# Designs tried in a protein design run: designed miniproteins, single chains, continued (2). Part 107

Each design is a single chain, and the fold is of that chain. pLDDT is the mean over its residues in the fold that is shown.

## One batch from the design tools (miniprotein)

Design m7953
Fold by ESMFold2-Fast:
Structure m7953 (fold): chain A 73 residues (1-73)
Amino acid sequence: MEEARELLRRAAEAALAGDAEAVDALLEELKPLLEEDPSALELLREAMREIGEALVARGELSEEEYRAALEAL
């Protein structure tokens, strides 16, 4: 749980910094942790909202794509 939270926080920070490579790497590291702690899904959704908002604000993601990603989780 705590490790998943730390990775989600780092991913959000990387997204705000515009470091897409770091975001991708951190989300890949989260995959095994999601299987260990089901509550990590809710944290992932929250992180996706923060990342998605940052990307939409920068014009790198459409509002429609952002909403679809959240619904897929």
Scores: mean pLDDT 68

Design m7954
Fold by ESMFold2-Fast:
Structure m7954 (fold): chain A 66 residues (1-66)
Amino acid sequence: GARVVATGLSPVGATAAALVAIGDGGRARVDTGDPIRVIAEGLSPEGAQQVAAVAESSGGTARVEL
């Protein structure tokens, strides 16, 4: 499955990205450091793109590994 690493998200954006990953059948880890980081794994390619889009819309940056 695809993997996404996102950094610099808002707390709301991190929660939204994690929920998208879980809804895609994957898993997510949220690290509440500074900056906030989300690691999502076990994603479909479409799910990975959605997680990345949510992260970017919250002001973060995302790396997608398909």
Scores: mean pLDDT 84

Design m7955
Fold by ESMFold2-Fast:
Structure m7955 (fold): chain A 61 residues (1-61)
Amino acid sequence: KLTPLEQKILDLLKEEALSTRELAEKLGVSQSTVSRHLNRLVEKGLLEKLEKGYYSLTNEA
């Protein structure tokens, strides 16, 4: 079960890997808000944390 914000994060990450800062700017929310949701999505196995604070989808297809 995903929140609307988490769904938007996943939709953006389908196009390219993005940092917490870039996601916050695109979504119009604080970096701390995005970071909390990113951590939850990583715990669910939907995202992976890359180097330099970037995130991507765990499914490449």
Scores: mean pLDDT 80

Design m7956
Fold by ESMFold2-Fast:
Structure m7956 (fold): chain A 60 residues (1-60)
Amino acid sequence: MYTSTVEFPSKELAEEIAKKLNEEDPRVKAEVEGNKLTITTELSVEEHIGLVLRAIGESL
């Protein structure tokens, strides 16, 4: 299990990304607190990092 926290410029953006991640893979749990998104996965470290980078990329 791996956990990462990412800060986004808005709460709305964090919530949109969290919803998308939660819909794509049942092994992913994305939780929002303000503009912070906490991503917890039961994936490999490489797959976890890939998901976090994808989430950040979707905010750009």
Scores: mean pLDDT 79

Design m7957
Fold by ESMFold2-Fast:
Structure m7957 (fold): chain A 76 residues (1-76)
Amino acid sequence: SLEALDEDAPKEVKLEKMKELLEGLKEQIENSELSEEEKEDLLKKLKEEKELLKKEEPELYEEVEPLLKELEELIK
């Protein structure tokens, strides 16, 4: 999903796309009965993406942290 971000895009465009992707994922999780294996896989991927964002795009991470935290809690 993060691979869908255009690295040449302005920060605001990247932020909007990231928020859209995370909100879309939240809606999918809320409307789907995920198996425990699917939950564990998604949680692992979210944690990996979170660490990557902290390292490569710290300002973007700060803006989307509330959504990432909400997704982690929702998946648990």
Scores: mean pLDDT 74

Design m7958
Fold by ESMFold2-Fast:
Structure m7958 (fold): chain A 92 residues (1-92)
Amino acid sequence: MAELEAAAKAAAEAARAEAAAMGFSPEQVELLGEIAEHLTLARGYAAAGDEEKAREHLLKAAEAYRRLAELEADPERAAEAQAAADRIEALA
């Protein structure tokens, strides 16, 4: 799945660039990149029928969202990140 790994890397780079442009901290930028990478890998593995790897990457994306929530000074944004983690974990 070299094409899937390339797509995940591209998604992570795009997410980091957008987050940096929106004024997120460097740590938040890295977490948003990790989220984009793991969600892209999860979608690709699910499409390929690899449920175990899809689940693994969904759980990693959920963990990154939880860490993002801890870094958010805005309670509404923190709640949105936590809700995203909960939704993704429920899919795993």
Scores: mean pLDDT 85

Design m7959
Fold by ESMFold2-Fast:
Parts: C-alpha cells; sequence; structure tokens
Structure m7959 (fold): chain A 62 residues (1-62)
C-alpha cells in the first residue's frame, strides 16, 4: 500500500472521530466518505466498505 494514501485515510478517520465527539454527524460522515476514497485507492475494499457503511449510518441519524 502507498504510505501517503494510508496516512490520508487515517487522518480522515481521526477527523471523523473528532466530529462525532462534537455531535456533528454530517461532518463525521463526510470525513468517513473521504477515508473510504483513500482506502479504495489503496486497494482496501473491505476498509472502504466499512467506512462507507459507517458514513451511511451517520447520515441516516443526522
Amino acid sequence: MKEELLEKAEEQIAKAAEALNNGDLKTAAEHLREAAEYLEKLGSEEGAKAAREAAEKLEKLA
């Protein structure tokens, strides 16, 4: 996997967690969708699916 893409995915996941801590479900979902895009570019289909599913759940609750 490309190191830069993994770091970008991890950063987006961290930002999603921060948004969740602040109760901002929409912003958290947006960061998770960005993380999914980086994970997909890395070839981590399982990781990308998990991030997309989490984003969908947050969007449903927002």
Scores: mean pLDDT 82

Design m7960
Fold by ESMFold2-Fast:
Structure m7960 (fold): chain A 62 residues (1-62)
Amino acid sequence: GIKEALEAAYKAALETLQRGGSPEDAFEMAKKAAKEVDPSLTEEQAEEIALEATLRALRELY
């Protein structure tokens, strides 16, 4: 569901940023993770989840 997709996206964003990836890389990895957990997500839903997850990861690390 959406909650599981958001949690997976957040972990992907954190991992990407911790490896020295850019915020853009974190967003793409978060979107991919969200879609892998919930393949029924629309493109808009996956982008909204990825954006929220990436912003949360940036706030956590910086």
Scores: mean pLDDT 85

Design m7961
Fold by ESMFold2-Fast:
Structure m7961 (fold): chain A 74 residues (1-74)
Amino acid sequence: AEALAKEVKEATERAKQEGDKSTLEEASLIYNKAAGDALKQAAKGRKISEETGKVAVEEAEALIKRQRENLKKL
């Protein structure tokens, strides 16, 4: 989940840098769904320490929230 959140953030920053709003919107929608799925799999499939799991969930939720807010500001 942590690696996925980092990759999603990097891809979104690249899209913003290129000034491609369409790519940013599509990336936000796709990544929002992917992040949600990764969170569900992390909770069910990984035997992660409680602290590590909580941090990953909070990080992904913050990323999802930021992406949704970015779409609303466009």
Scores: mean pLDDT 60

Design m7962
Fold by ESMFold2-Fast:
Structure m7962 (fold): chain A 60 residues (1-60)
Amino acid sequence: SMEEEKKKVEEEMKKAAEEARRKSEEAAEEAEKRSPLLGEMERGAGEGLVEMSRSSAKIA
């Protein structure tokens, strides 16, 4: 009943969040497969950008 409905909704939301994360990872891998050069640059840029974003995000 209501308890099962809430549990199902929570599971659906968790699945949606996991799917979104997996899709982002798949998109990055697909980009690398389309162009190994682009994939390498994307990976390097991504790591550097993540560190910069983390610092900036905390301040801003």
Scores: mean pLDDT 63

Design m7963
Fold by ESMFold2-Fast:
Structure m7963 (fold): chain A 59 residues (1-59)
Amino acid sequence: KVEELIEKLKDPDPEVRYQAAVELGQIGNEKAIEALEEATKDPSPLVRAAAEMALAQIK
């Protein structure tokens, strides 16, 4: 579910956060937009890129 993936965006493992951002983009649910916008500020460049791509897919 979208809520579970949104929670995974806060995971301590950057690989888990990356996978969650990619899956949220593929699902395209607008409920994830705010959480993905926060993920664009993630310390990992890979997670930031995935969040930006996910937002482009949803919007």
Scores: mean pLDDT 83

Design m7964
Fold by ESMFold2-Fast:
Structure m7964 (fold): chain A 76 residues (1-76)
Amino acid sequence: MSPIEKSNKLKKEAEKLGDTKGAKLADEAAKLFQESDDLLRSQDTPSPETLDRALALAKEGGKKLKEAEKLVKKKK
């Protein structure tokens, strides 16, 4: 499952559990992973600067996804 798909699935799970904070973090993670993917897809050969920016977005998305997973797990 892609990071975007994982984040979207976690958002739905958080919403079902009434975890507004977890749902918000999962949504933000999905958006960050999407922005990273869009940057990489916007160029045939991504520049080092574009790769660095995409990596930074993916890292931030990963942090938010982990926080959302922790919150959702506590609500289960």
Scores: mean pLDDT 80

Design m7965
Fold by ESMFold2-Fast:
Structure m7965 (fold): chain A 82 residues (1-82)
Amino acid sequence: MGEHVLAPLTPEQRAQLDAAVAAINKVADEAEKEGLPKHQVGVIATALRLRAVGDALEGRPMTAEQAEKEAKEIFEKVKKEL
């Protein structure tokens, strides 16, 4: 199966992934406090976390700064649709 050919993340890559996830969660919490519905925030945050995990598994872990920027851009776009 494809999973057994995935190398384990290095400690550095795992730390970057954890930081990216933390950044996404922080931006999501701020968006909810700014009046975005909890359900919408949850769906968007989940999609962003899945993307961060996928990028890390492909050997291109997203930095916390990149994750924060992308999360802010997506939540701002969603706010404009409200």
Scores: mean pLDDT 77

Design m7966
Fold by ESMFold2-Fast:
Structure m7966 (fold): chain A 70 residues (1-70)
Amino acid sequence: SREEAARALENGARAAAEGGAAAGGSTWQDLKKAGDISEEDAQRIIDAANAGDAAATARELERVYRKLTE
């Protein structure tokens, strides 16, 4: 559901800030299975996580969170 996706994104953003880019980026796979996130949004999160940029990973996760909760 959108609520579950939003919770996962919020937790992912926190994980990225506290544990680094890879920790936040791992949430996208669960979101993609639920169908609550676009392929474009998922790819942006993956790209940021693969770059090792925790701040960028958190920003991409928060961007999708806002999109789902607005």
Scores: mean pLDDT 69

Design m7967
Fold by ESMFold2-Fast:
Structure m7967 (fold): chain A 60 residues (1-60)
Amino acid sequence: RIEELIALLDDPDEAVRLAAARELGRIGGPETVEPLRRVLGDPAASEEVRLAALRALSRI
């Protein structure tokens, strides 16, 4: 379940990546931390996606 959401963080559609980051933040759990940190550290990710990952991490 969570593995599917983690894969969606790399989706070509930005709206899908945003939804995945928000859903991972809602679910929480230690297994979501490293994937979200990876997105936050990715300079190729858009500012919106990185901010969504940061907000998700703040909820965990």
Scores: mean pLDDT 77

Design m7968
Fold by ESMFold2-Fast:
Structure m7968 (fold): chain A 75 residues (1-75)
Amino acid sequence: DVVAGADATIAALEEAKKLLADDPEGVAALERGIAAVERYRAAVEAGDEEAKRAAEAELAAVEPAVRAAGDRLAA
């Protein structure tokens, strides 16, 4: 279930934001990630393949910033 998977991912990213409360760059990266997952979810529900591909590209683009935030938290 792609929609349920997207909802679970959004919930996990929201929890990650709480761990990064003292890292505004990390919070901003996670917010971009959450927005991209939300767009992906909406595109899947609408059957919009172009919007789905655009959301996938956005997720790929934000991944380095999210990874960097995780690295800072683990340091």
Scores: mean pLDDT 80

Design m7969
Fold by ESMFold2-Fast:
Structure m7969 (fold): chain A 58 residues (1-58)
Amino acid sequence: MSAEERRLLEELARKYGVSVSGLRNLMRTLGISVEELRELLEREGLDAVERRAVATLL
């Protein structure tokens, strides 16, 4: 992972009050990039993105 991707994950973690590891797990579960994760969080919010991840596991 690049330094830029790590910085973006750290910024998102602070903004949404979650861990970087939590965001990485969302990326893995949804099969998306950090940029796509940022767009989903901005568009739908954390709760909606977490529900999408749960639906993927079901």
Scores: mean pLDDT 80

Design m7971
Fold by ESMFold2-Fast:
Structure m7971 (fold): chain A 63 residues (1-63)
Amino acid sequence: MLSPEQHAVMAEGARAVADGADPEAVYKETVERLKALGVPEKEAEELAKTAVTMGKLVAAAKA
């Protein structure tokens, strides 16, 4: 179960990518922020991939 803080980190990552930030940079930052919140590395990587993918979908819908 994700905490509100973990959800906020993912939402911020998705928004950054949707606003034109570099997906690779956002992915790395999101993984590190989730790890700082106690998420195991493998789970943090999967959650960060999901956030970046959602941001890319929003960006594509705008383009």
Scores: mean pLDDT 82

Design m7972
Fold by ESMFold2-Fast:
Structure m7972 (fold): chain A 56 residues (1-56)
Amino acid sequence: PELSEELLEAIKKAKEKGLKPKPENPKDREEALLNAAAFSIELKKKAEEIKKQREE
């Protein structure tokens, strides 16, 4: 429960960072895409954990 709140806060903070404007350098864009992908995967994992916690 408490850990879930901290995880949710971390997700929100990372989301704020993910809202950064698109970089002009192609290499930086690749990093941004990788970050977004890792982000999405983490969000899915957290969502699944929250869903299980809710059902239990």
Scores: mean pLDDT 63

Design m7973
Fold by ESMFold2-Fast:
Structure m7973 (fold): chain A 69 residues (1-69)
Amino acid sequence: SEAEKLYQEGVKLFEQGKYEEAVKKYQEAIKLDPNFAEAWLNLAGALAALGRHGEAAQYGKKAVELNPE
């Protein structure tokens, strides 16, 4: 799906240390699939890497709510 493609682009950017660009790709994936728990989780990780800990905690909570396992 398009959301999965955007998510994978975000993962690749994150692996390159391009955290701000990764955030944008994860946000685009979430716009297409708001229930994409993995995209919310990785968005939180990228935000934490940028020092944006408050936002990271909020989006991490959203990921847990979507996939409580």
Scores: mean pLDDT 86

Design m7974
Fold by ESMFold2-Fast:
Structure m7974 (fold): chain A 97 residues (1-97)
Amino acid sequence: MLEEKAREHIEKARELADKAVESAGPEFYAGEAVRHMFEALRYAIEAGNVELVRQIAELAEEMAKKFKEKGYTSAANQFEGLARIARAEAERLEKAK
């Protein structure tokens, strides 16, 4: 259940990120995408699923790059921050410490 909820939030974040890139005002959709990625990260951490946490980090890095290429600096910075948090959490869970 927790892992399924994480995946549902990842898919919603992808849809919202695509809308943000295509939008004349990307801030709202980018903000919602970040929120869904944080929810996905929370569920993945609660599930103890290191692989899913790493997947979230990789997706956040991909989204950050995409927004940076479009010149959406604020959105790119938000996803870069999320990626850093997810990578730190993945390392913490892997060490089980």
Scores: mean pLDDT 82

Design m7975
Fold by ESMFold2-Fast:
Structure m7975 (fold): chain A 99 residues (1-99)
Amino acid sequence: EAKKYLELGKEYFKKGDYEKAIEYYEKAIKILEEKGSKDPVLGEAYFNLGLVYFKLGDYEKAEEYLLKAEEKYIEALGPTHPALIELGVAHLKLVMEQL
């Protein structure tokens, strides 16, 4: 269920419809947070939400959601999972953009 909203969010993100991408990522997050889920889909939804805000130039929200994605990926997959490398690269790009 939550994964369907994540996939819809990705589809709208690819189309450049950032408003709908945000809507569907937030729907995925809400379902997983309400269930207290440690599902890596939650980390992925926060990560993609951070990327959308980065594209919109909202660097404060982008950083907030990338940090939430890190927290959720660590909870689901542990601190050494390859997903954290991709997230670290995205966070570094965000920091460099603000310099």
Scores: mean pLDDT 81

Design m7976
Fold by ESMFold2-Fast:
Structure m7976 (fold): chain A 81 residues (1-81)
Amino acid sequence: SLRQEGDELLKEAVRAYKEGRYEEALRLFEEAARKYEEGGDYRSAALAYRAAAEIAENKLGDKELAEELRKRAEEALAKAE
């Protein structure tokens, strides 16, 4: 299922982050978020986008990307009932 695909990508993202592979972790968190959105799990999507935003700002120095990802997280959260 899309949620299971999201969960697997999330595990890979966390592993990449722990190994210091921040650009890969960012991509994997974004992919996980998209899978959660497609599956209707907007809360998990929002959390994944927020994780990606934190990496963009604090590890990669990309504040503009972080703002875009935080906006996507808020949009996803707004769809969560």
Scores: mean pLDDT 89

Design m7977
Fold by ESMFold2-Fast:
Structure m7977 (fold): chain A 92 residues (1-92)
Amino acid sequence: TPSLDDLKKSTDSSLEFDGATVPYSSSLARYAGALNPDMTLIIRIPAGASESEVLATIDMGRLLKDQGFKVRFEIRDPSLPQHLLDEIRRIE
């Protein structure tokens, strides 16, 4: 599991992470504030995630977008319901 220190070392114009393994917290909010605000955050939704895990990942993406980040989702679950896809597209 990548630590917050590993994420801080990223020098790319985009940062990719698994939404199921990086829960939103005050530490993540402080870390997000230290990132380049023009950076694109790519949040992965893994195959086999429960609906509650997907919704929590969507909420995290919404909070990061509200902080001024560009947010994109990478959906690896081919069985994801259309209503969850619609919620994701509203954030992007």
Scores: mean pLDDT 64

Design m7978
Fold by ESMFold2-Fast:
Structure m7978 (fold): chain A 78 residues (1-78)
Amino acid sequence: SADDKKIAREAVILGASASVLEMHALTVELSEEKLEEYRKKLEEIRKKLEEMKPNLPESLAEELFKELELAESILEEK
């Protein structure tokens, strides 16, 4: 449906946001305060994606959560 497509689009944008935070952490030396800020942003992204999950195609949800887990892992290692 049109509503399902809108939710899927918003979920993809959230996944892209997580990837941007990951890329920034990999390419720029971030302060501890900035790393903590990005970890909190990833927590917010996770909560929103979990809320959207029942309205997403299973394959898309799986890919977005894999992308999110990778971003979370990279920020945790810093």
Scores: mean pLDDT 86

Design m7979
Fold by ESMFold2-Fast:
Structure m7979 (fold): chain A 55 residues (1-55)
Amino acid sequence: MLSDEELLEIYREQLIAAIKAKDTKHATQVLLEAGKILPPEKVNELVLQASKELK
């Protein structure tokens, strides 16, 4: 079974890949899936990373 830390790393990699592809729909889907599994603090970290890439 994957830990929250391992899941965060997987979602981070998927989110970065989606942002590099400029696929906002996929990036949003990754964040929604992460929100169902990860604690809010970890999801907020992913959102902040996405916001920096969009600037």
Scores: mean pLDDT 76

Design m7980
Fold by ESMFold2-Fast:
Structure m7980 (fold): chain A 87 residues (1-87)
Amino acid sequence: MDAEVLLALAEIYDYLGKQAMEEGDYETAVKFYEKAIELYEQAVPSLPEARDRLAEALQNLRDAYIKLGDTEKAEEVEKRLKELGAL
């Protein structure tokens, strides 16, 4: 896929994840954020500006795992944020 298409699709999934968080559907939020992160990671090499969006999506994924009580997964995402330099 073109990097611009990857970014646009990632933004859609990121939006859907945020809506699921507002609705208290944290399991659905995790699924949407994971898909957004996958697409942002694919876009970053061609579009470095996607890195900030990737960091935000990772922060939101961590928060969703915290809401689910999955401390192990939340810590795993936090390590990814530190490696990205966003924490």
Scores: mean pLDDT 86

Design m7981
Fold by ESMFold2-Fast:
Structure m7981 (fold): chain A 92 residues (1-92)
Amino acid sequence: MITKAIAIALQLIGLELDGAKVKIEVKGDEAIITFGNLSPEQIELVKKIGELAEEMGAEVEVEIEGDKAVLTMKNLPEDTLKLLQILAKEQK
Protein backbone atom coordinates (compact mmCIF):
# COMPACT_ATOMS: atom_id res chain seq x y z
CA MET A 1 0.00 0.00 0.00
CA ILE A 2 2.63 2.60 0.99
CA THR A 3 4.46 2.17 -2.37
CA LYS A 4 1.27 3.07 -4.29
CA ALA A 5 0.58 5.93 -1.84
CA ILE A 6 4.09 7.32 -2.53
CA ALA A 7 3.54 6.90 -6.30
CA ILE A 8 0.32 8.95 -6.06
CA ALA A 9 2.06 11.65 -3.98
CA LEU A 10 5.01 11.88 -6.40
CA GLN A 11 2.71 12.11 -9.44
CA LEU A 12 0.73 14.93 -7.78
CA ILE A 13 3.98 16.80 -6.98
CA GLY A 14 5.22 16.20 -10.55
CA LEU A 15 2.00 17.57 -12.08
CA GLU A 16 2.27 20.77 -10.00
CA LEU A 17 5.97 21.20 -10.85
CA ASP A 18 5.08 20.78 -14.57
CA GLY A 19 2.62 23.71 -14.36
CA ALA A 20 -0.66 22.04 -13.40
CA LYS A 21 -2.74 23.62 -10.62
CA VAL A 22 -3.35 21.00 -7.91
CA LYS A 23 -5.61 21.45 -4.87
CA ILE A 24 -5.92 18.61 -2.35
CA GLU A 25 -8.74 18.42 0.22
CA VAL A 26 -9.21 15.59 2.74
CA LYS A 27 -12.66 15.22 4.33
CA GLY A 28 -12.92 12.27 6.71
CA ASP A 29 -12.12 9.13 4.68
CA GLU A 30 -12.57 11.02 1.38
CA ALA A 31 -9.96 12.91 -0.65
CA ILE A 32 -10.94 15.41 -3.36
CA ILE A 33 -8.22 16.63 -5.71
CA THR A 34 -9.00 19.50 -8.09
CA PHE A 35 -6.73 19.98 -11.10
CA GLY A 36 -6.38 22.90 -13.53
CA ASN A 37 -4.08 23.92 -16.41
CA LEU A 38 -3.79 20.27 -17.53
CA SER A 39 -2.25 19.21 -20.84
CA PRO A 40 -3.80 16.15 -22.57
CA GLU A 41 -0.84 14.08 -21.29
CA GLN A 42 -1.45 15.32 -17.72
CA ILE A 43 -5.15 14.34 -17.99
CA GLU A 44 -3.98 10.77 -18.69
CA LEU A 45 -1.77 10.95 -15.57
CA VAL A 46 -4.79 12.04 -13.49
CA LYS A 47 -6.66 8.95 -14.77
CA LYS A 48 -3.67 6.76 -13.79
CA ILE A 49 -3.70 8.25 -10.27
CA GLY A 50 -7.37 7.22 -10.04
CA GLU A 51 -6.48 3.70 -11.24
CA LEU A 52 -3.78 3.40 -8.55
CA ALA A 53 -6.31 4.45 -5.90
CA GLU A 54 -8.82 1.83 -7.17
CA GLU A 55 -6.08 -0.84 -6.96
CA MET A 56 -5.72 0.15 -3.28
CA GLY A 57 -9.45 -0.51 -2.72
CA ALA A 58 -10.68 3.08 -3.00
CA GLU A 59 -13.95 4.12 -4.62
CA VAL A 60 -12.96 6.61 -7.34
CA GLU A 61 -14.80 9.19 -9.43
CA VAL A 62 -13.07 11.27 -12.13
CA GLU A 63 -14.69 14.32 -13.76
CA ILE A 64 -12.85 15.94 -16.70
CA GLU A 65 -13.84 19.27 -18.28
CA GLY A 66 -11.38 20.71 -20.82
CA ASP A 67 -8.10 21.40 -18.98
CA LYS A 68 -9.68 20.75 -15.56
CA ALA A 69 -10.33 17.57 -13.58
CA VAL A 70 -11.80 16.59 -10.20
CA LEU A 71 -10.66 13.28 -8.68
CA THR A 72 -12.77 12.02 -5.74
CA MET A 73 -11.48 9.02 -3.77
CA LYS A 74 -13.34 7.31 -0.91
CA ASN A 75 -12.20 4.55 1.47
CA LEU A 76 -8.50 5.31 0.96
CA PRO A 77 -6.04 3.54 3.28
CA GLU A 78 -5.03 5.63 6.33
CA ASP A 79 -1.39 5.92 5.17
CA THR A 80 -2.52 7.36 1.82
CA LEU A 81 -4.89 9.83 3.50
CA LYS A 82 -2.04 10.98 5.78
CA LEU A 83 0.26 11.59 2.79
CA LEU A 84 -2.49 13.57 1.02
CA GLN A 85 -3.11 15.62 4.20
CA ILE A 86 0.62 16.47 4.33
CA LEU A 87 0.59 17.55 0.65
CA ALA A 88 -2.58 19.63 1.21
CA LYS A 89 -0.91 21.43 4.15
CA GLU A 90 2.27 22.19 2.16
CA GLN A 91 0.61 23.45 -1.05
CA LYS A 92 -2.64 24.92 0.34
Scores: mean pLDDT 80

Design m7982
Fold by ESMFold2-Fast:
Structure m7982 (fold): chain A 84 residues (1-84)
Amino acid sequence: SKIEELKKKIEELEEKIKKLEEEIKELEEKLKKLREELKTSDDPLAVIGEILNLIGDILELEQEIEKLKKEIEKLKKEIEKLEK
């Protein structure tokens, strides 16, 4: 069934989003630790560089999630059309 294939694809995309959200959470925890380290660091510029890099990584993952969410919405609309 085409509907079953689309539902399976949605599940795969939802699992991918969950993994990306877990990665963001891990990066946010690293970011919190680096912000604490910045206050006591002998090399604050190096710590700032690492903070900026992590922020960039988080933003890229958030953009990937938004793209996947839009793909899921398109697939859900295809299912709606097939059920009508």
Scores: mean pLDDT 87

Design m7983
Fold by ESMFold2-Fast:
Structure m7983 (fold): chain A 72 residues (1-72)
Amino acid sequence: AAAKAAEYLAKALELYKEAVEAYAKGDLETALEKLEEAIEYARKAEALGHPEAQAALEGLEKAKAKVKEELA
């Protein structure tokens, strides 16, 4: 289901952009929430075999770790 995998990855990237916007505004809680949703969609894309999903997941998890560090 290449079309569905691409759809999930596109949603993950959309949520990542929303997380970046929230982070820029200092809303770390919203940024974290959006990153967690983006990771969920990227994992769904990976499960369906999207070739770019693994790289997207790595980037999203690093971004989440950074936001969590700033919240602590």
Scores: mean pLDDT 84

Design m7984
Fold by ESMFold2-Fast:
Structure m7984 (fold): chain A 86 residues (1-86)
Amino acid sequence: IEELVEAIRRAAEALGLEVDEKGLAAFVELLELARETDPELAKEAIELFIKAAEALVAGDEEKAEELDKKAAELLKKAMELHLKKE
C-alpha cells in the first residue's frame, strides 16, 4: 500500500494535480479491508493500480485506463468475498 501511495503522489506531481488527502485515505482503508479478506487479490489490485499510475506519468492514458479497470475488478471481487463471509 505504501508503494501505491508513493505512485499516486508521483502521478499527481507529474500531472500538476493536488492530492485529495481525504480520498486517498478512504482508498487506503478500502485496500486494507480487501487485504484482510483476500491478501492475494488485494496484492494484485495494488500492483495494477501502481502500474496504472506509472502509465499516467508516462502519458499512456489508454494503458492506465485498462490497468485501472483490471485493478478495480480484483478489488470488487475481494469486497464480494468479504460480504459473502457474513
Scores: mean pLDDT 74

Design m7985
Fold by ESMFold2-Fast:
Structure m7985 (fold): chain A 58 residues (1-58)
Amino acid sequence: AERAGLPTGVVGGADTTPAEMAEAVREKLSKVPSLSEEEIERLAAAAEAGWAAVVAAA
């Protein structure tokens, strides 16, 4: 059940899969030349895990 109240910051993203979120993060961060490949992969993995937790909690 949705709670009427403060937005959780992920409103409108319910149909986005964790894998799609990870790909979007990788694509955006790959355009930043100061970030290492390891940092990009770490951030993408964190975004995937975080989004999976949000989807599981919904």
Scores: mean pLDDT 66

Design m7986
Fold by ESMFold2-Fast:
Structure m7986 (fold): chain A 57 residues (1-57)
Amino acid sequence: SLGEKVKKAKALHAKYGFIDPKTLAEALGISVAKARKLIEALEDGRTTDEEIAEILG
């Protein structure tokens, strides 16, 4: 589900800090392009569930 992917993305970022886009894409079942956008958003402080869900959707 989208909500589970959002929680997993936040948890991985909090635990590891730096995540390779390819590794994140494989972990979440998304494209590498979406994984890069996710990492950029998290680094920019855009960490709300709604913002992350928009990138993943």
Scores: mean pLDDT 76

Design m7987
Fold by ESMFold2-Fast:
Structure m7987 (fold): chain A 53 residues (1-53)
Amino acid sequence: MQEELDKKKKEEELQKNIDARSERLRATFQADVEAGKKILEENEKKLRELKKQ
């Protein structure tokens, strides 16, 4: 039983490390995504202004 608990702890630690790295990468990519959204919103606003004219 103790050996099984030790193996489980090792797996949990590895999973936590993977999750932590994934979160960091995700945060970085989210910033890039938000920047892209702003450009799309500006283009959509310009298109609406042209349609109103």
Scores: mean pLDDT 75

Design m7988
Fold by ESMFold2-Fast:
Structure m7988 (fold): chain A 64 residues (1-64)
Amino acid sequence: MIDEHLRPATPEEREELREQLEKVKKDPSNASLLTAVALRAVGLNDEEILEEARKIMREADKQA
């Protein structure tokens, strides 16, 4: 496993992840997508997307 010097996520990859996060924001029943998005963000070394996913999870916890 190589976790150092990972290439930055491409704009298309980031756009896809942000689109999935927006779907979860609109419909919290899609919360299962958050895990997939977070795992992909870690693999792409994209802290911004990972942080956004965490924020959505916190908001879901408030409604539970």
Scores: mean pLDDT 67

Design m7989
Fold by ESMFold2-Fast:
Structure m7989 (fold): chain A 60 residues (1-60)
Amino acid sequence: SPEVEPMIKRAKALLEQGNYQQSIGAAQAALSLDPNNEEAKKILSESLEKLGKYDEAKKY
């Protein structure tokens, strides 16, 4: 989706910058538009793991 792709790119950039809370927000926004988006799930999982939220990360 043209709308989801920029959100995924932003979420990935935020993860790489160490802005984990903002990365989670961007990835969740992408999943609200495309619930089956594997890249958004992966970024969300990695961002949650970086914050020590391993049980939440395993859901994605």
Scores: mean pLDDT 86

Design m7990
Fold by ESMFold2-Fast:
Structure m7990 (fold): chain A 72 residues (1-72)
Amino acid sequence: SEGLELIAKALGVTPEALRAFLRDRVGLTDEQVEALAAKVTPENAKEYARKIAEIVASGLTPEQMREELLSL
């Protein structure tokens, strides 16, 4: 999705790597990944990328990361 591509570009990763991380390490469903991506626009992509990077760097459990990411 465009939103996922925008976040991935802002993070300096591929969309495939970001999707794999969110699905396989965080445990988001494909539907949840698309719901997160749908919130992202060209105008807010850098801010979403910053928040995602902070959540990932925080040492949270996968369950806590899911809650924080879905609350964005």
Scores: mean pLDDT 85

